# Designed miniproteins, single chains, continued (2): the designs that were tried, part 107

Each design is a single chain, and the fold is of that chain. pLDDT is the mean over its residues in the fold that is shown.

## One batch from the design tools (miniprotein)

Design m7705
Fold by ESMFold2-Fast:
Structure m7705 (fold): chain A 82 residues (1-82)
Amino acid sequence: EKAPELVEKGKEAVDAGDVEGLAEIIVEAAKLGLFDAAEEIVRYAVEKGALEGIEKGLKKVADEGLAEAALRIADVYFELLN
């Protein structure tokens, strides 16, 4: 199943300090509409301090024209920073 696979890959990228890999996984989740998976990955990344990968991923999602997806994921990210 794609959602559990993406969560696993996202957590692996966070643990490895793989900024580009985390950004790519966030883009894939957004393109697939897997927002629960994206939220779980973002929550884990914030807990581990992997903020650069999230920010890069959000920029890539917006650059792909997925503005609504970028806003939805950004809302989760900014709530977790408070």
Scores: mean pLDDT 84

Design m7706
Fold by ESMFold2-Fast:
Structure m7706 (fold): chain A 72 residues (1-72)
Amino acid sequence: MKVIVVTRNGQEAATRLQRERGLTVAVVHSLEEAERLIRELGVDGVVIQLESEEEGRRIAEELAERFGAEIL
C-alpha cells in the first residue's frame, strides 16, 4: 500500500519515513508530480510539500481515493 504525507517540511518527513519505516518516498510540490511518482513501482509513497496545507490535504485525499493510498 502506498503512503501519503502532507507537511511543510518534506525532507524531514521523507528522512524520518526512510529511517523509521524503511519507506522510499518522493517529495512533491504539485498534484502532477504526486500523481506521476505515486504510480512508480520503486516508490512507496509521496510527501506533499506545499505552502498551503489545505491544498496539500485536498491533493492527498484525491490520490488516496484513486490509488488506494494511506494518508499518514
Scores: mean pLDDT 82

Design m7707
Fold by ESMFold2-Fast:
Structure m7707 (fold): chain A 86 residues (1-86)
Amino acid sequence: SALVERARELAESLTPRELQERLLEALINSDAEEIVVLALAGVAQNGGDPEEHLEFALAQAPPAAAYAAANPEEIRAAAEDFLASL
């Protein structure tokens, strides 16, 4: 998917510090799509379970947490698609 492709590209092009700075900005803006992309890029750099990391990251921003709660299958599908891309 385009989302997973972008997450992989960001993981390869950004330093861990730059990725964290962008994730903090996305959390401040409650940008659920950007939080998902950046959380998956973080998993690509450091490892871990993509679904657990997505749920944790989205929970840090109330509007994004509401999106995750309303769309649990989309979060799971993104995590599964990401794992399949590895």
Scores: mean pLDDT 77

Design m7708
Fold by ESMFold2-Fast:
Structure m7708 (fold): chain A 69 residues (1-69)
Amino acid sequence: MEEVAKKAKEKSGSSEKTSKAAAEEVERDARSGRPLPNEEIAKKAKKKSGGSEKKSKKAVKEVNRLFGE
């Protein structure tokens, strides 16, 4: 998880807190068995971290790419 959050931070330009929140929400969504669109996961990550919507969306996209694409 830490390595995924670090790579997402580097690619998205978001804060460590925002990237970590994005990675946690992507992992939680994957474990639920009902994956949400990246936009919905980004909204949850933004709410949790207090970061910007744009950076949260980029972080979620990078985390999803590292996990499944």
Scores: mean pLDDT 72

Design m7709
Fold by ESMFold2-Fast:
Structure m7709 (fold): chain A 70 residues (1-70)
Amino acid sequence: MIELDDELAREYAERVRALAEEAAATPDEDLQRALFEKAVEILKELLRERKREDELRELEEALKRLEEKR
């Protein structure tokens, strides 16, 4: 199994959670979109910081597959 540094992963998870909670609480759809995009970017940065290039590549391929098979 791929192991992340627990403390670093926890920090990033808390930041993503905080953004998700703010997005859920706000009625502003533009702000919701911005918060969601920021959360996704933070997740990708976590994978990059941990040198998890294989996981990043798999995520990108999965997103491409979802778009192709619509």
Scores: mean pLDDT 66

Design m7710
Fold by ESMFold2-Fast:
Formats: sequence, structure tokens, C-alpha cells
Structure m7710 (fold): chain A 70 residues (1-70)
Amino acid sequence: NNQVNQAQANYDAVQRQYQLSQNLADGMLLTDPQGSRERAEELRQQAAQDLQNAQQEYNNVVQNALNAAS
């Protein structure tokens, strides 16, 4: 349904953002390994939290839709 499609689109967007954040963190560490370490770790942790939140929201929307269809 439309809510599931919107939640899926959001989850897909957050997964793409996660990959971009990982690539950015990797690039920072290649350029300045010592000076970028803390910032790279923060970017990775933030991206992981955003991904986990989006995954949980998606699962909740899907579960609610399945329960409503039952």
C-alpha cells in the first residue's frame, strides 16, 4: 500500500545515504588518517543510527499493514 511504499522509499534513501557517509569517512581517513579519525567515526555512527531507525520504521509500517490486511 502507499504507506509501505513511502517507508520503503525512505529506507532506500537512508541506505544510499549510509553508503555515501561510509565513502566520505573512508576518503577522510585516506587524506588525513590521524586528524579525521574522530570525525569519520562520528559520520559512521550517525549513518548507522539513521539506518537502524529507518529499518525499524519500515518494519513497523509493514507489520501494521499486514495486521490490517488480516
Scores: mean pLDDT 84

Design m7711
Fold by ESMFold2-Fast:
Structure m7711 (fold): chain A 89 residues (1-89)
Amino acid sequence: ELDEIEEEAAKLVKEIVKELSKALGKDENDIAEEIMAKIVESIYNNDYEKLKEELLEMLKKAGVLSEENKEKVEKIVEYIKIISKKNLK
């Protein structure tokens, strides 16, 4: 269901935001804004591979790139791709 995918995507984004916020010493709202800007840009450009690369690079620079966080990023990208395709009618 689309609602379940949207809920799971939001949950995963929040988890990544919290980890980046803690690692970088930045406000969660600032990190969320940066991630949302990248998501919007990727939807606009239809470039989900760039979204994946940018999110992974953020985690790598923060020193929190783990297998678990890589899986979260991959799921976020997949869910955003599904959501964007269903809403573009």
Scores: mean pLDDT 81

Design m7712
Fold by ESMFold2-Fast:
Structure m7712 (fold): chain A 55 residues (1-55)
Amino acid sequence: TDRRLRAAAELLRSGGGRVADIARSLGFPSTRTFTRRFRERFGVSPAALRVYTPP
């Protein structure tokens, strides 16, 4: 699940699909579960990472 969350982070930063699609592709049962696990691991939500832009 660490590896899956890292892959999700790369996909989000690259603009590769929507959060729900990424969650299902990585085998999470729901977007909510994925979002919770992602935030617990990285301290930020997938949506926050997706909108991140270098200064």
Scores: mean pLDDT 73

Design m7713
Fold by ESMFold2-Fast:
Structure m7713 (fold): chain A 97 residues (1-97)
Amino acid sequence: MEELKEEAKRILEENKETGRISLPPGLTVAEHDRILAEIARELGDEESAEAFRRRAELDEELLRDRSPHTWSPEEARERSEIEERASEALKRLTKNS
């Protein structure tokens, strides 16, 4: 958890320089979203933080029991909807200047 906050701070410093958010490789989608939620909170964007939290919660629930390769079309669609909301949140973060 504290390591995720440190990653969020490092990513924010990079974002100030490049205007982009790039997460470290090797993260699960849930870890990815936890870092993005911390970034959003540091920026005072509670709506984006909530969107990332929702995606992290769903991803953690689905991936706990199975690989994404075994997802049904219905599960993939539900994830896509939540992922789209988080993508809109990411657009807000990357345009926050």
Scores: mean pLDDT 69

Design m7714
Fold by ESMFold2-Fast:
Structure m7714 (fold): chain A 74 residues (1-74)
Amino acid sequence: MRSREELKEEARRVRAELEALIASGRLSAKTREFFEDAIAAIERLLESDRPEDFEQLEGLVEFLRGVLRALTEP
């Protein structure tokens, strides 16, 4: 299992990548809304010290990494 700090650092990096893509202005409205919702979910989970919320955050981070890979690689 990842440490609390390791997971939070990864979540902050994913959030920054999503914010950069939103700032690029190249996303469709639906993708932008999805990323804005994902950022809000990351921020909520980062405020929690509960083990179940860390598991949810880890799953969300892994899912978003897959989404980012699909968007950045042909």
Scores: mean pLDDT 78

Design m7715
Fold by ESMFold2-Fast:
Structure m7715 (fold): chain A 77 residues (1-77)
Amino acid sequence: MVEVFKDIAKRYRSSKDRVKAVVDALRSHGFNATEDNWWRYFLSVPPEERQKVVDAMREAGADDDFVEEVERLMNGE
């Protein structure tokens, strides 16, 4: 799971179409992600793994605004 989120962060950083970048990253790891369901994969991250995901995304170059959005999605907000 952590590797998926690192790829999301890398593609997100370099892409103006951020939703497409997230969807493409998820699909490359075998998930049936679309523009209508990609956020559900963030909700599936267990509470004990959330900090690891956030740290991995920051290490991969995710900006603070994106990390905050990801944290909200994982918390079901």
Scores: mean pLDDT 75

Design m7716
Fold by ESMFold2-Fast:
Structure m7716 (fold): chain A 92 residues (1-92)
Amino acid sequence: MDKIRIDAAQALGSMETLVEIHEKGRNSPKVLELREHLIRVIRENADAVIEMLPELSEEELEALKELLEKVKEIEPELSEVIERIIEALEKV
């Protein structure tokens, strides 16, 4: 499942980058283009994150839940995608 892990890692890394950009308060045109790209990466790889959930430890699942809640708060456009991942996580 190397491709799924890579695709999931891209989504997770994009989520972490979105949180960092938000915390730093950056909103230049270049940063807005980056945000749009990160949102697309997260949307495109959400299913890979869901498929990876059964492979995660309890500690990794808790860390992911915290990250998902932060992303949902800062990026409303991703709310539906994040809620799908949280729902799948609750079934693990």
Scores: mean pLDDT 83

Design m7717
Fold by ESMFold2-Fast:
Structure m7717 (fold): chain A 64 residues (1-64)
Amino acid sequence: KILQLFKKYDTDGDGTLSKEEFIELMEKEFGVSREEAERIFDEYKNDDGTIDFEQFKKAVEKIK
């Protein structure tokens, strides 16, 4: 269900979303504000500053 959304915004196909890709996804697909999307990203991001699919699932559960 959410895997297709993740893959759509994973433009480089590396299995992670950058901060910009994540914010765009959250704004367009879930109607989340930019500030709220940044807060969620910072909460769930990996040490390398990206969000993988497992962390993405947790972030989506946070906003429902």
Scores: mean pLDDT 79

Design m7718
Fold by ESMFold2-Fast:
Structure m7718 (fold): chain A 73 residues (1-73)
Amino acid sequence: MEEIRQKMLEAAKKAKEYLDKLKQSKTSQEVSKYIGEVLRAIGDVIDAALQGVREGVISREEALEMMREAGSI
């Protein structure tokens, strides 16, 4: 249970960090790099959130909030 929760928190944190970097990107190379990182991190958050719901670590509402925050561009 703790491992799943930690993975969810880590994935969500990375998604937010890369999204912020993408928004602050000043060059085409940075934009291309951080778009890829954001998409990967969003995928990780979705996987972790779904796993957390299945294992009963987080509620459905909590999972939806995490996915909404990660996917809000």
Scores: mean pLDDT 72

Design m7719
Fold by ESMFold2-Fast:
Structure m7719 (fold): chain A 106 residues (1-106)
Amino acid sequence: SMMAQQEKIKNDALIRVEAAGGLALMSVSSGKIEGESLLKKGDYEGGIQAVKDSEKLGLETIERTEEEESKDEAAREAAREAGRREKERVKELAEEVIKKLEEKGK
């Protein structure tokens, strides 16, 4: 049925955008590890920049997946909404990590 096919397209798109969000969160976690290592060596600017670079990579991964999945009209709204939620999660995690690094750099 056309309705069942459209539901499958929406669900498949949601899964792929959420998977991209998971990869983006892993990217920020890697940036945190690198940032903490740089901070320990006295490179405060490099430490913060490592987290910002990891955030940018994560957001680009989500955006690319969102753009690809939103090409199908049946998936467009679901992909964009999932992309928005996943980008917010990545930004919130990166902001928290940066704040903690700035406090350690005092």
Scores: mean pLDDT 89

Design m7720
Fold by ESMFold2-Fast:
Structure m7720 (fold): chain A 66 residues (1-66)
Amino acid sequence: MEEALKEQGEAIARVLEAARAAAGRAESVPAPKLDPRLTDEQVDFLSLAADEAAASGDASLVVEKV
């Protein structure tokens, strides 16, 4: 359970980093598939962490929050 949350957080961080790099080129990055082992609460937590990381421009914040 805990490990799945960390793995998903890392995947989201990589996608956010790629999206940030692509933003200046008007390119799209595919959304990561959610790990089915995650609970609804963990998905909500990751969504909030991802939003915060995207707003700050630092994808590593997702991994730090997990």
Scores: mean pLDDT 64

Design m7721
Fold by ESMFold2-Fast:
Formats: structure tokens, sequence, C-alpha cells
Structure m7721 (fold): chain A 60 residues (1-60)
């Protein structure tokens, strides 16, 4: 389903892999790294946190 969450999640993952060479894990990211991902993905830092929190909740 091509909802807003899926699109934001893809953008966040692409930015994190491009910037840091790995999939993003909220517990391993600093506020500065979240800001860099947010800027690259065209999102706010809070949106990046929310998207990753929702994804990690679904993963376990």
Amino acid sequence: EEDELGRKLLAVFQAAVELFGRAPRLSELTDEQLDQIAKAAGLSREEVRRVLEEYERRAG
C-alpha cells in the first residue's frame, strides 16, 4: 500500500544508507544524524523519528 508512511520510510532508509552505509536504527542514531537524514529525505527530524519508531514497532 502506497500510503504516506511507506513513502517516508523508503526516503529515510535511502538517506541513511547513502549517508552512513547501513540501515537506520533509532537507538543507534544521534540527533545530528537524524537531522542529516531528515534534510536528505525532505522531512523534519520529528517525522524521521516517528517513521522509524513505527517501523521498529512493527518489526518487534
Scores: mean pLDDT 78

Design m7722
Fold by ESMFold2-Fast:
Structure m7722 (fold): chain A 79 residues (1-79)
Amino acid sequence: SFEAKLQAEVDEGLRLMKGSVYALMILRNPDFEDKEVTFRRTGPRSLHVTFRTDAFVARVVEELLRAAGYDVDLTLVEP
């Protein structure tokens, strides 16, 4: 239905925004850590990022960090 499609778009937009916020926090604060995401600098432009959240949010963060010129190694922790 239209309502279901609209809700799906809103939910995806919120998850995209969440991933964007995490990427910005990682880029701006070298000591950033959160319950759902941690990272380690493995080289001058390389990062290892560990996610305890959904795969969509993790992919958004990976794509944004790579676009910023970082080599990213991603670990997704399953419950």
Scores: mean pLDDT 81

Design m7723
Fold by ESMFold2-Fast:
Structure m7723 (fold): chain A 89 residues (1-89)
Amino acid sequence: LPSGEEAEEKLREFIENLDAQGLDEFFRKHNTLSKKSISEMLAEMERKAEEAGVSREELEEREREVQREIAEILGVEEEKVREVFRALR
């Protein structure tokens, strides 16, 4: 598994700075934690939503799938990833 303990420590720091600016700065500092591909997946989802006029419900469902993949990559609980995503909004 890729860095369960390291991912947990970084997520803990992330949660402790749970505000929009702190989260943005955290992602910039810890690019290795979030991987560039995750940012690309989020951008792709947003682009598709805009192009297709995707409903908020459909976007949320796709976001759940992305959150699950991120949780598996980081080796953490999905609820923690959801909390981070909610704060990013």
Scores: mean pLDDT 56

Design m7724
Fold by ESMFold2-Fast:
Structure m7724 (fold): chain A 92 residues (1-92)
Amino acid sequence: SAAEAAAALVAAIEAAIANGDAVASGSGRTVTVTMTGNEAAARAIAGAAQRLDDLGVARVGAGGNEVVVELTDAGLAAYPEAAARLEALAKR
């Protein structure tokens, strides 16, 4: 489900930040997660983000050590709690 996928992405990002494996930055609906070299954390975040892209809730781009997640209008409307958590990460 998209709500479970969004919750899993937020949890993976928060865990990676807490462990020093990632930093997150954002602008509006876009969250950029920069990985610090933990391959398992990078795979978990990329996998969770890809699930949201497959569901049409977000668009995902990955390059080098970055994962970029942009929420779609459909995602924001359908899953407001998960969208609010992702937006809060983006507003830092």
Scores: mean pLDDT 73

Design m7725
Fold by ESMFold2-Fast:
Structure m7725 (fold): chain A 117 residues (1-117)
Amino acid sequence: MEERKKEFARKAQQEADELATRASVLGERYRKEPSEEVRRELDFAVAEILAYQIAAETGDEEVYKAMKELVDIARELGRPEEAFRVAQEALDLVQAGKSKEEILNFLKEAIERLKKL
């Protein structure tokens, strides 16, 4: 079980690194030809990077799934800023040493708030 969590954390970090490369390319494109579409994709890429970073820090599949659901809902609503904001708050909770239960409860409440928009 411990080794599976470490392997999951490593894979999540690798996915974050790959997305960071993609975000860099999008950032260069936005700099050359600014557009709301490219900006929105860049914002979603950053939110997804934060989701994988949280998964890497926690080693927890449920936290990762909640973060992914958050990004998907925000994308459906066309609100990448909400996904980014919630992901950053979740990362702050992880770095503050909050429990898995507190982090999951925070994410579930954030998801339910977005669904009411």
Scores: mean pLDDT 78

Design m7726
Fold by ESMFold2-Fast:
Structure m7726 (fold): chain A 80 residues (1-80)
Amino acid sequence: SAIGEKVLEEARRALEAGEEVANDPDAPLSRTIGAALSAIGVDTMARMFREKMSEEEVEEARELAERGIKLAMEALKKAK
């Protein structure tokens, strides 16, 4: 679906950018957390717009949210 494709595209870009930033010890924690929150937001949007998204798009949104949560948890562990 058009909405599902756009939402997933934005989440993928945000996560990829956040994952790259997470490898830089001097990068601000806020950028990594922002990327994680974007991915979690995509899962929420997918649940709200399930009728406008394919089953595969909803599952991908869930997987992106899981990656986002993992990214946030790892960033918080490093920040203490």
Scores: mean pLDDT 72

Design m7727
Fold by ESMFold2-Fast:
Structure m7727 (fold): chain A 78 residues (1-78)
Amino acid sequence: MEEEINEAMELMRQSVERLLSERVREFIRRHIGEVLSTADVARELGISREAARGTLNGLVSSGLARRLPDGRYLILAP
């Protein structure tokens, strides 16, 4: 539960996303054209399932992944 830490929370989100972006670029290059689950991404990147879902949603927003109806994600080439 959050307790008056809006600025610290935003900085933490940004730091996590920045680190994940760097790792994600390398990860995408290794897995272009593959279909991955949130659990697969979490395990490969060493992050929580929730963080992996956030990362994958960010990739979808950036056009680097597509969410499939079964909950998995197709990794797209840039």
Scores: mean pLDDT 70

Design m7728
Fold by ESMFold2-Fast:
Structure m7728 (fold): chain A 75 residues (1-75)
Amino acid sequence: DEEKKKKELEEEIKKKEKELQEKIDKLMDEAEEQAKTKSPAEAAKIRQQALEEAKEMRKKLEKEIEEKKKKLEEE
């Protein structure tokens, strides 16, 4: 049942998006705490790295979702 598989995928996506947001929030909080103990230049790099990691995490999730959708369509 393709309809059931699509709904299951949508629920999985929502769950993964929520988990990703929680991980990003934690990453950003940890980066801010770390940045407070460093020089201004190092603090800027820590914040930038956290932002880049967050972007990479979002891109990975987007790619995973696209691959799962494509696989479902090929069935």
Scores: mean pLDDT 80

Design m7729
Fold by ESMFold2-Fast:
Structure m7729 (fold): chain A 84 residues (1-84)
Amino acid sequence: SMMEEWKQRVQEILEKRSEEAEKFIEAFYKQASPREQKLLDEIKELIESLNEMVRQQLTIWVAQQLKLGVPVEEILERLKAFVG
């Protein structure tokens, strides 16, 4: 059905965007300070405990916040409020 085709397309887009977000976060991590790396490790641990769809959405969100220049500490605090 058209609805099933739409759901498959949305999932494909989400998976691709999540993969691109992971690559961006990995590149950011390599240039990050030791303090920022520790905070990013905590972010990753928090996200990895969640179901696949939520993990994909939060990974995209984290990459977007990093691109906007939001401090890693603030990103972690917001995630703790959402999932902890």
Scores: mean pLDDT 85

Design m7730
Fold by ESMFold2-Fast:
Structure m7730 (fold): chain A 84 residues (1-84)
Amino acid sequence: EIDSLSEEEVLELLREALENKDGEKAKELLDYIKEVLVPRTRERIRELVAAGKLPESALADFERYVSGYLAQVEAELKKVAPDL
């Protein structure tokens, strides 16, 4: 079950699914990242910034990183499974 995996394991499985051209599995993992992991990490970063443990730029840096990462993964997914 995806929800029992670590963030690192989810990212590794997504890489493997894309390499193996398993579009359905890659889509499932990407949806989990977008719907669960990204929102959860965003809220954690906000908490750490509010607590003074991360710089104010940390959330903006995260959003920039995530936007680039998701755009790249979605482009690869479209090559493997354009109809998903």
Scores: mean pLDDT 80

Design m7731
Fold by ESMFold2-Fast:
Structure m7731 (fold): chain A 94 residues (1-94)
Amino acid sequence: MLAEKARELAEEAKEKAKEGKGDEGAKLALEGGNLASLAAENGEDGQKSGEAAKLALEAAKLAVKAGAKGELGAAAGVSASGGSVQAYINGGEM
């Protein structure tokens, strides 16, 4: 399931961030957040999709603290947050 894969990527991102590999952590958190959003859009279990998105956001925050480039950290945070919404978030605000 996409939600399960998103969670796995987010957990790996968190570990990379803890190791001081901020850029790698940010990339994995971004990928995990994107998959969590896809899982929500495809009607997968909302609780699992939400947990994956939350974990990806936490991983993104840790990656930024570990020295991830601002652009990558910001992208990872936005992507992770997207998993909680199923509406058109690009409708004049982004």
Scores: mean pLDDT 66

Design m7732
Fold by ESMFold2-Fast:
Structure m7732 (fold): chain A 77 residues (1-77)
Amino acid sequence: RERLREEAVRLLREGLEKGLETDIGRYMGQAQMEISRLLDDDGARISEEGLTRMQMYKNDPEKVRKAVEEMAERLRR
């Protein structure tokens, strides 16, 4: 459980970095599919909420970073 959540956090951070260089909405959408398969029900819900926020704010890198950071914190707990 804990290792899968750590892996999900790693994937989210990689997705943020690559998404900011290319297309955050497309990249994070694809990463979300992979991450959701690693997580329990609680983690999957957190990831869905975070993805929705990232898609809303994809033109604002600072808000996207904040959304990813919030997801990472919640996934680690």
Scores: mean pLDDT 66

Design m7733
Fold by ESMFold2-Fast:
Structure m7733 (fold): chain A 76 residues (1-76)
Amino acid sequence: MMAEVAEGLILIMYGVAEIMRRNGKPLSQDDLERMRELMLKVASTVKDPKKRKELEERIRRLMHELAEQEGLPPPK
């Protein structure tokens, strides 16, 4: 179950980045920070503390990977 959630998040985030690039607007550092805030807010709604922690870890990794792809520093 957790793997499917993580995979969905990856696909959505890469899809958003691809759409933004095709529209001539690549991701900025501010965009990554906003996305991180929203994703962590979603993670905070997860009732199971173990699943919430795993989701938060996956979100942090995803944000780092996206920042690297765009040549930006990872959001803190």
Scores: mean pLDDT 70

Design m7734
Fold by ESMFold2-Fast:
Structure m7734 (fold): chain A 80 residues (1-80)
Amino acid sequence: MEEVEREAKRARELAEELAARLEAAGRADLAERLRAQVEAAIARALSLEDPEEAIEALRRLAAELEAALAALDAALAESD
């Protein structure tokens, strides 16, 4: 359980970082959708019967959020 909670916390922290970047860019609508989607994905992972499957799902979510953050940073640099 501690590992599942840790991975869920990591995903939420990444989502909040990405959401803050979106809000700073004037995209509060995207930030709200991102928070909702991440919470839904975490809830889905936590509903899995196997804790290892939950951890894997949360790690994939965190990797996707890290990739999205990098892509957003690149897109914001391009718009300059």
Scores: mean pLDDT 81

Design m7735
Fold by ESMFold2-Fast:
Formats: sequence, structure tokens, C-alpha cells
Structure m7735 (fold): chain A 97 residues (1-97)
Amino acid sequence: MEKEVEILEKKAKENEKKGDFGGAATYYSQAALKYIELGDEEKARKWVEKAEEYLKKNPDDPFAYRNLAEAYRMLGDEEKAAEYQKKADELIQKKRS
């Protein structure tokens, strides 16, 4: 599990170097979910913040929003979970409408 999180972190940093901020946000949000599963909520919160930073640069990534919604739900922050889920839904509607 720790090795899997390290791989996700490396992939996020590779996407940062390429200027793929959506990819970076997605991998950091996946790392956060893995840390929650491991019971390391402190590291999970750090990765959530990192994913949020890149999401501001690439706000059109519904995948990162969904991962953040799940992370906040697992951490017991239902209000933030609902906010991010709504943003994911809005982005999907924007692409379809």
C-alpha cells in the first residue's frame, strides 16, 4: 500500500513537469484516498490540499472533484463532500449542455 501511494505521487509529479495539472490533481486525489484507506488521515489531508491547488489551475476536471468528494466524505466532512460532488456534476452538465 505504501508503495502504491509512492507510485501515485511520482505520477502526479510527472504530470506537473509536463504541465498536465488535471492529471496531477487526479493522482494527488487518488493518493489522498489511499491514505484514508490506510488510516493516515493527516497525509490524506495534505494530498487533498495539493489536489485542490492543481484543481484551481485546471477546474474542468470532474474526475478530481469526484475523488475529493469521496475523500471528504470518508473524512466525515459531508459539507465539503457535497460541494465537490456538485462541482463535478456541474462540469459534466457543462460538457453536455
Scores: mean pLDDT 80

Design m7736
Fold by ESMFold2-Fast:
Parts: C-alpha cells; structure tokens; sequence
Structure m7736 (fold): chain A 95 residues (1-95)
C-alpha cells in the first residue's frame, strides 16, 4: 500500500471544497424548483463519490500490486470526473 490513503484524503478535501462552492451557488438561486434539482444532483454526486472511495479503500487493503494500481487509476479517473462535473454544474448554475 503506497500512500493510497493520503491520495484518498487529498481527494476528499478537494471534494469538500467543491461541495462548499456548489452549495454557495445553489444558495444564490431564487427559483425553488431549480434550487431543489441542484441540491438533489449534489446529493447524488456525494453518494457516488462516497461509494467510489469505499471501493478504492477496499481494493487498497489488498497486497496485490495490480489491484493497488487499479485502485490508483480509479482514484485518478474519479478526480478528473469530479472536477469536470462540478465545473459543468457551476457553469449551468451561474448562467
């Protein structure tokens, strides 16, 4: 296990900051239907992110180098997907 836990912690911190930014954008919305939809999407993203981190941590308990490399790849893919998804959501909310 090569610092996988540290990478997970860094990604969790980044997600927390992005979540705070999205919550601020949502709080600025005046349309209650749009606000509710945005909150539902954020909650769905949070749940998906938590499931991914649990899967990666479970893989990280293995001493198999191939599984550890797969866990790191999944974490990197999640990181890219998270940034893209949040950026798109912010663009829609601020439009």
Amino acid sequence: KEKLEEKIRELEERFRRLEEELERAIAGLTDPERKELARALLEHQRESFERLLRAVREMGKSEDPELLEEAEKRLETADRTLEETVRKQLAVLNS
Scores: mean pLDDT 76

Design m7737
Fold by ESMFold2-Fast:
Structure m7737 (fold): chain A 71 residues (1-71)
Amino acid sequence: MGEALREAFKRLEAAGFEVEVDEEAGTFKVSKDGKPVVSGRYEGDEWLDPEVHDVALWDEAVALVADLGAA
């Protein structure tokens, strides 16, 4: 996983998001308060085929990490 994406996930966790990453499979899941937000695959710092489950929470997450170039 790339450094920008790793820092993005740390920032999301600090903001109350739950991040599940399988670095071997290159997959991730993000939720907040038990609600699914986004899931997908990644390569380096790139989001691959993100499946957005909650648009408002996804917009919040993207805004939190926009300066990292990971979203």
Scores: mean pLDDT 76

Design m7738
Fold by ESMFold2-Fast:
Structure m7738 (fold): chain A 73 residues (1-73)
Amino acid sequence: MNQAGRLVATRAAATLRQLADLVADTPEAAQYQAQADRLEAIAADPNVTIDQVLEALQLLQEGEEKLKAVQAE
């Protein structure tokens, strides 16, 4: 599928890596790392499906909201 879908997955993975780094001493960091690893695998796959791109978009939106909440203190 198209290059744009892979870019979305790459950005979502980067956002989750950033979240994991900010909360490095928590159990949530391991979850963010695991999700980022999966998104990076999706970004590297030329046969990415639309459903996988939509899932990556949802994770990106959730990740951005969490980053904003952590940085708003």
Scores: mean pLDDT 76

Design m7739
Fold by ESMFold2-Fast:
Structure m7739 (fold): chain A 79 residues (1-79)
Amino acid sequence: MSLEEEIELAVAAAREALGEEAAEHVRKALEIEAAKGEIGDEALAHLLLAAGRDPALAKDREAAFAAAGEVIGAIREAM
């Protein structure tokens, strides 16, 4: 699949598991990662928002990666 198709599939799964607002944050995080080749503070802030958490927690790596894992786990369960 193309990168764009993979992003759309992940966003659809996020919408199913977490709802529409969270799905748009997942889309933004994946677009940022695709553009930069890594998950930085901006992408982590969007994953925190998808998890319903404060985006300022992107500075707290432990909390940020825990929230990212929660979102990814929910997406995988919905697929």
Scores: mean pLDDT 76

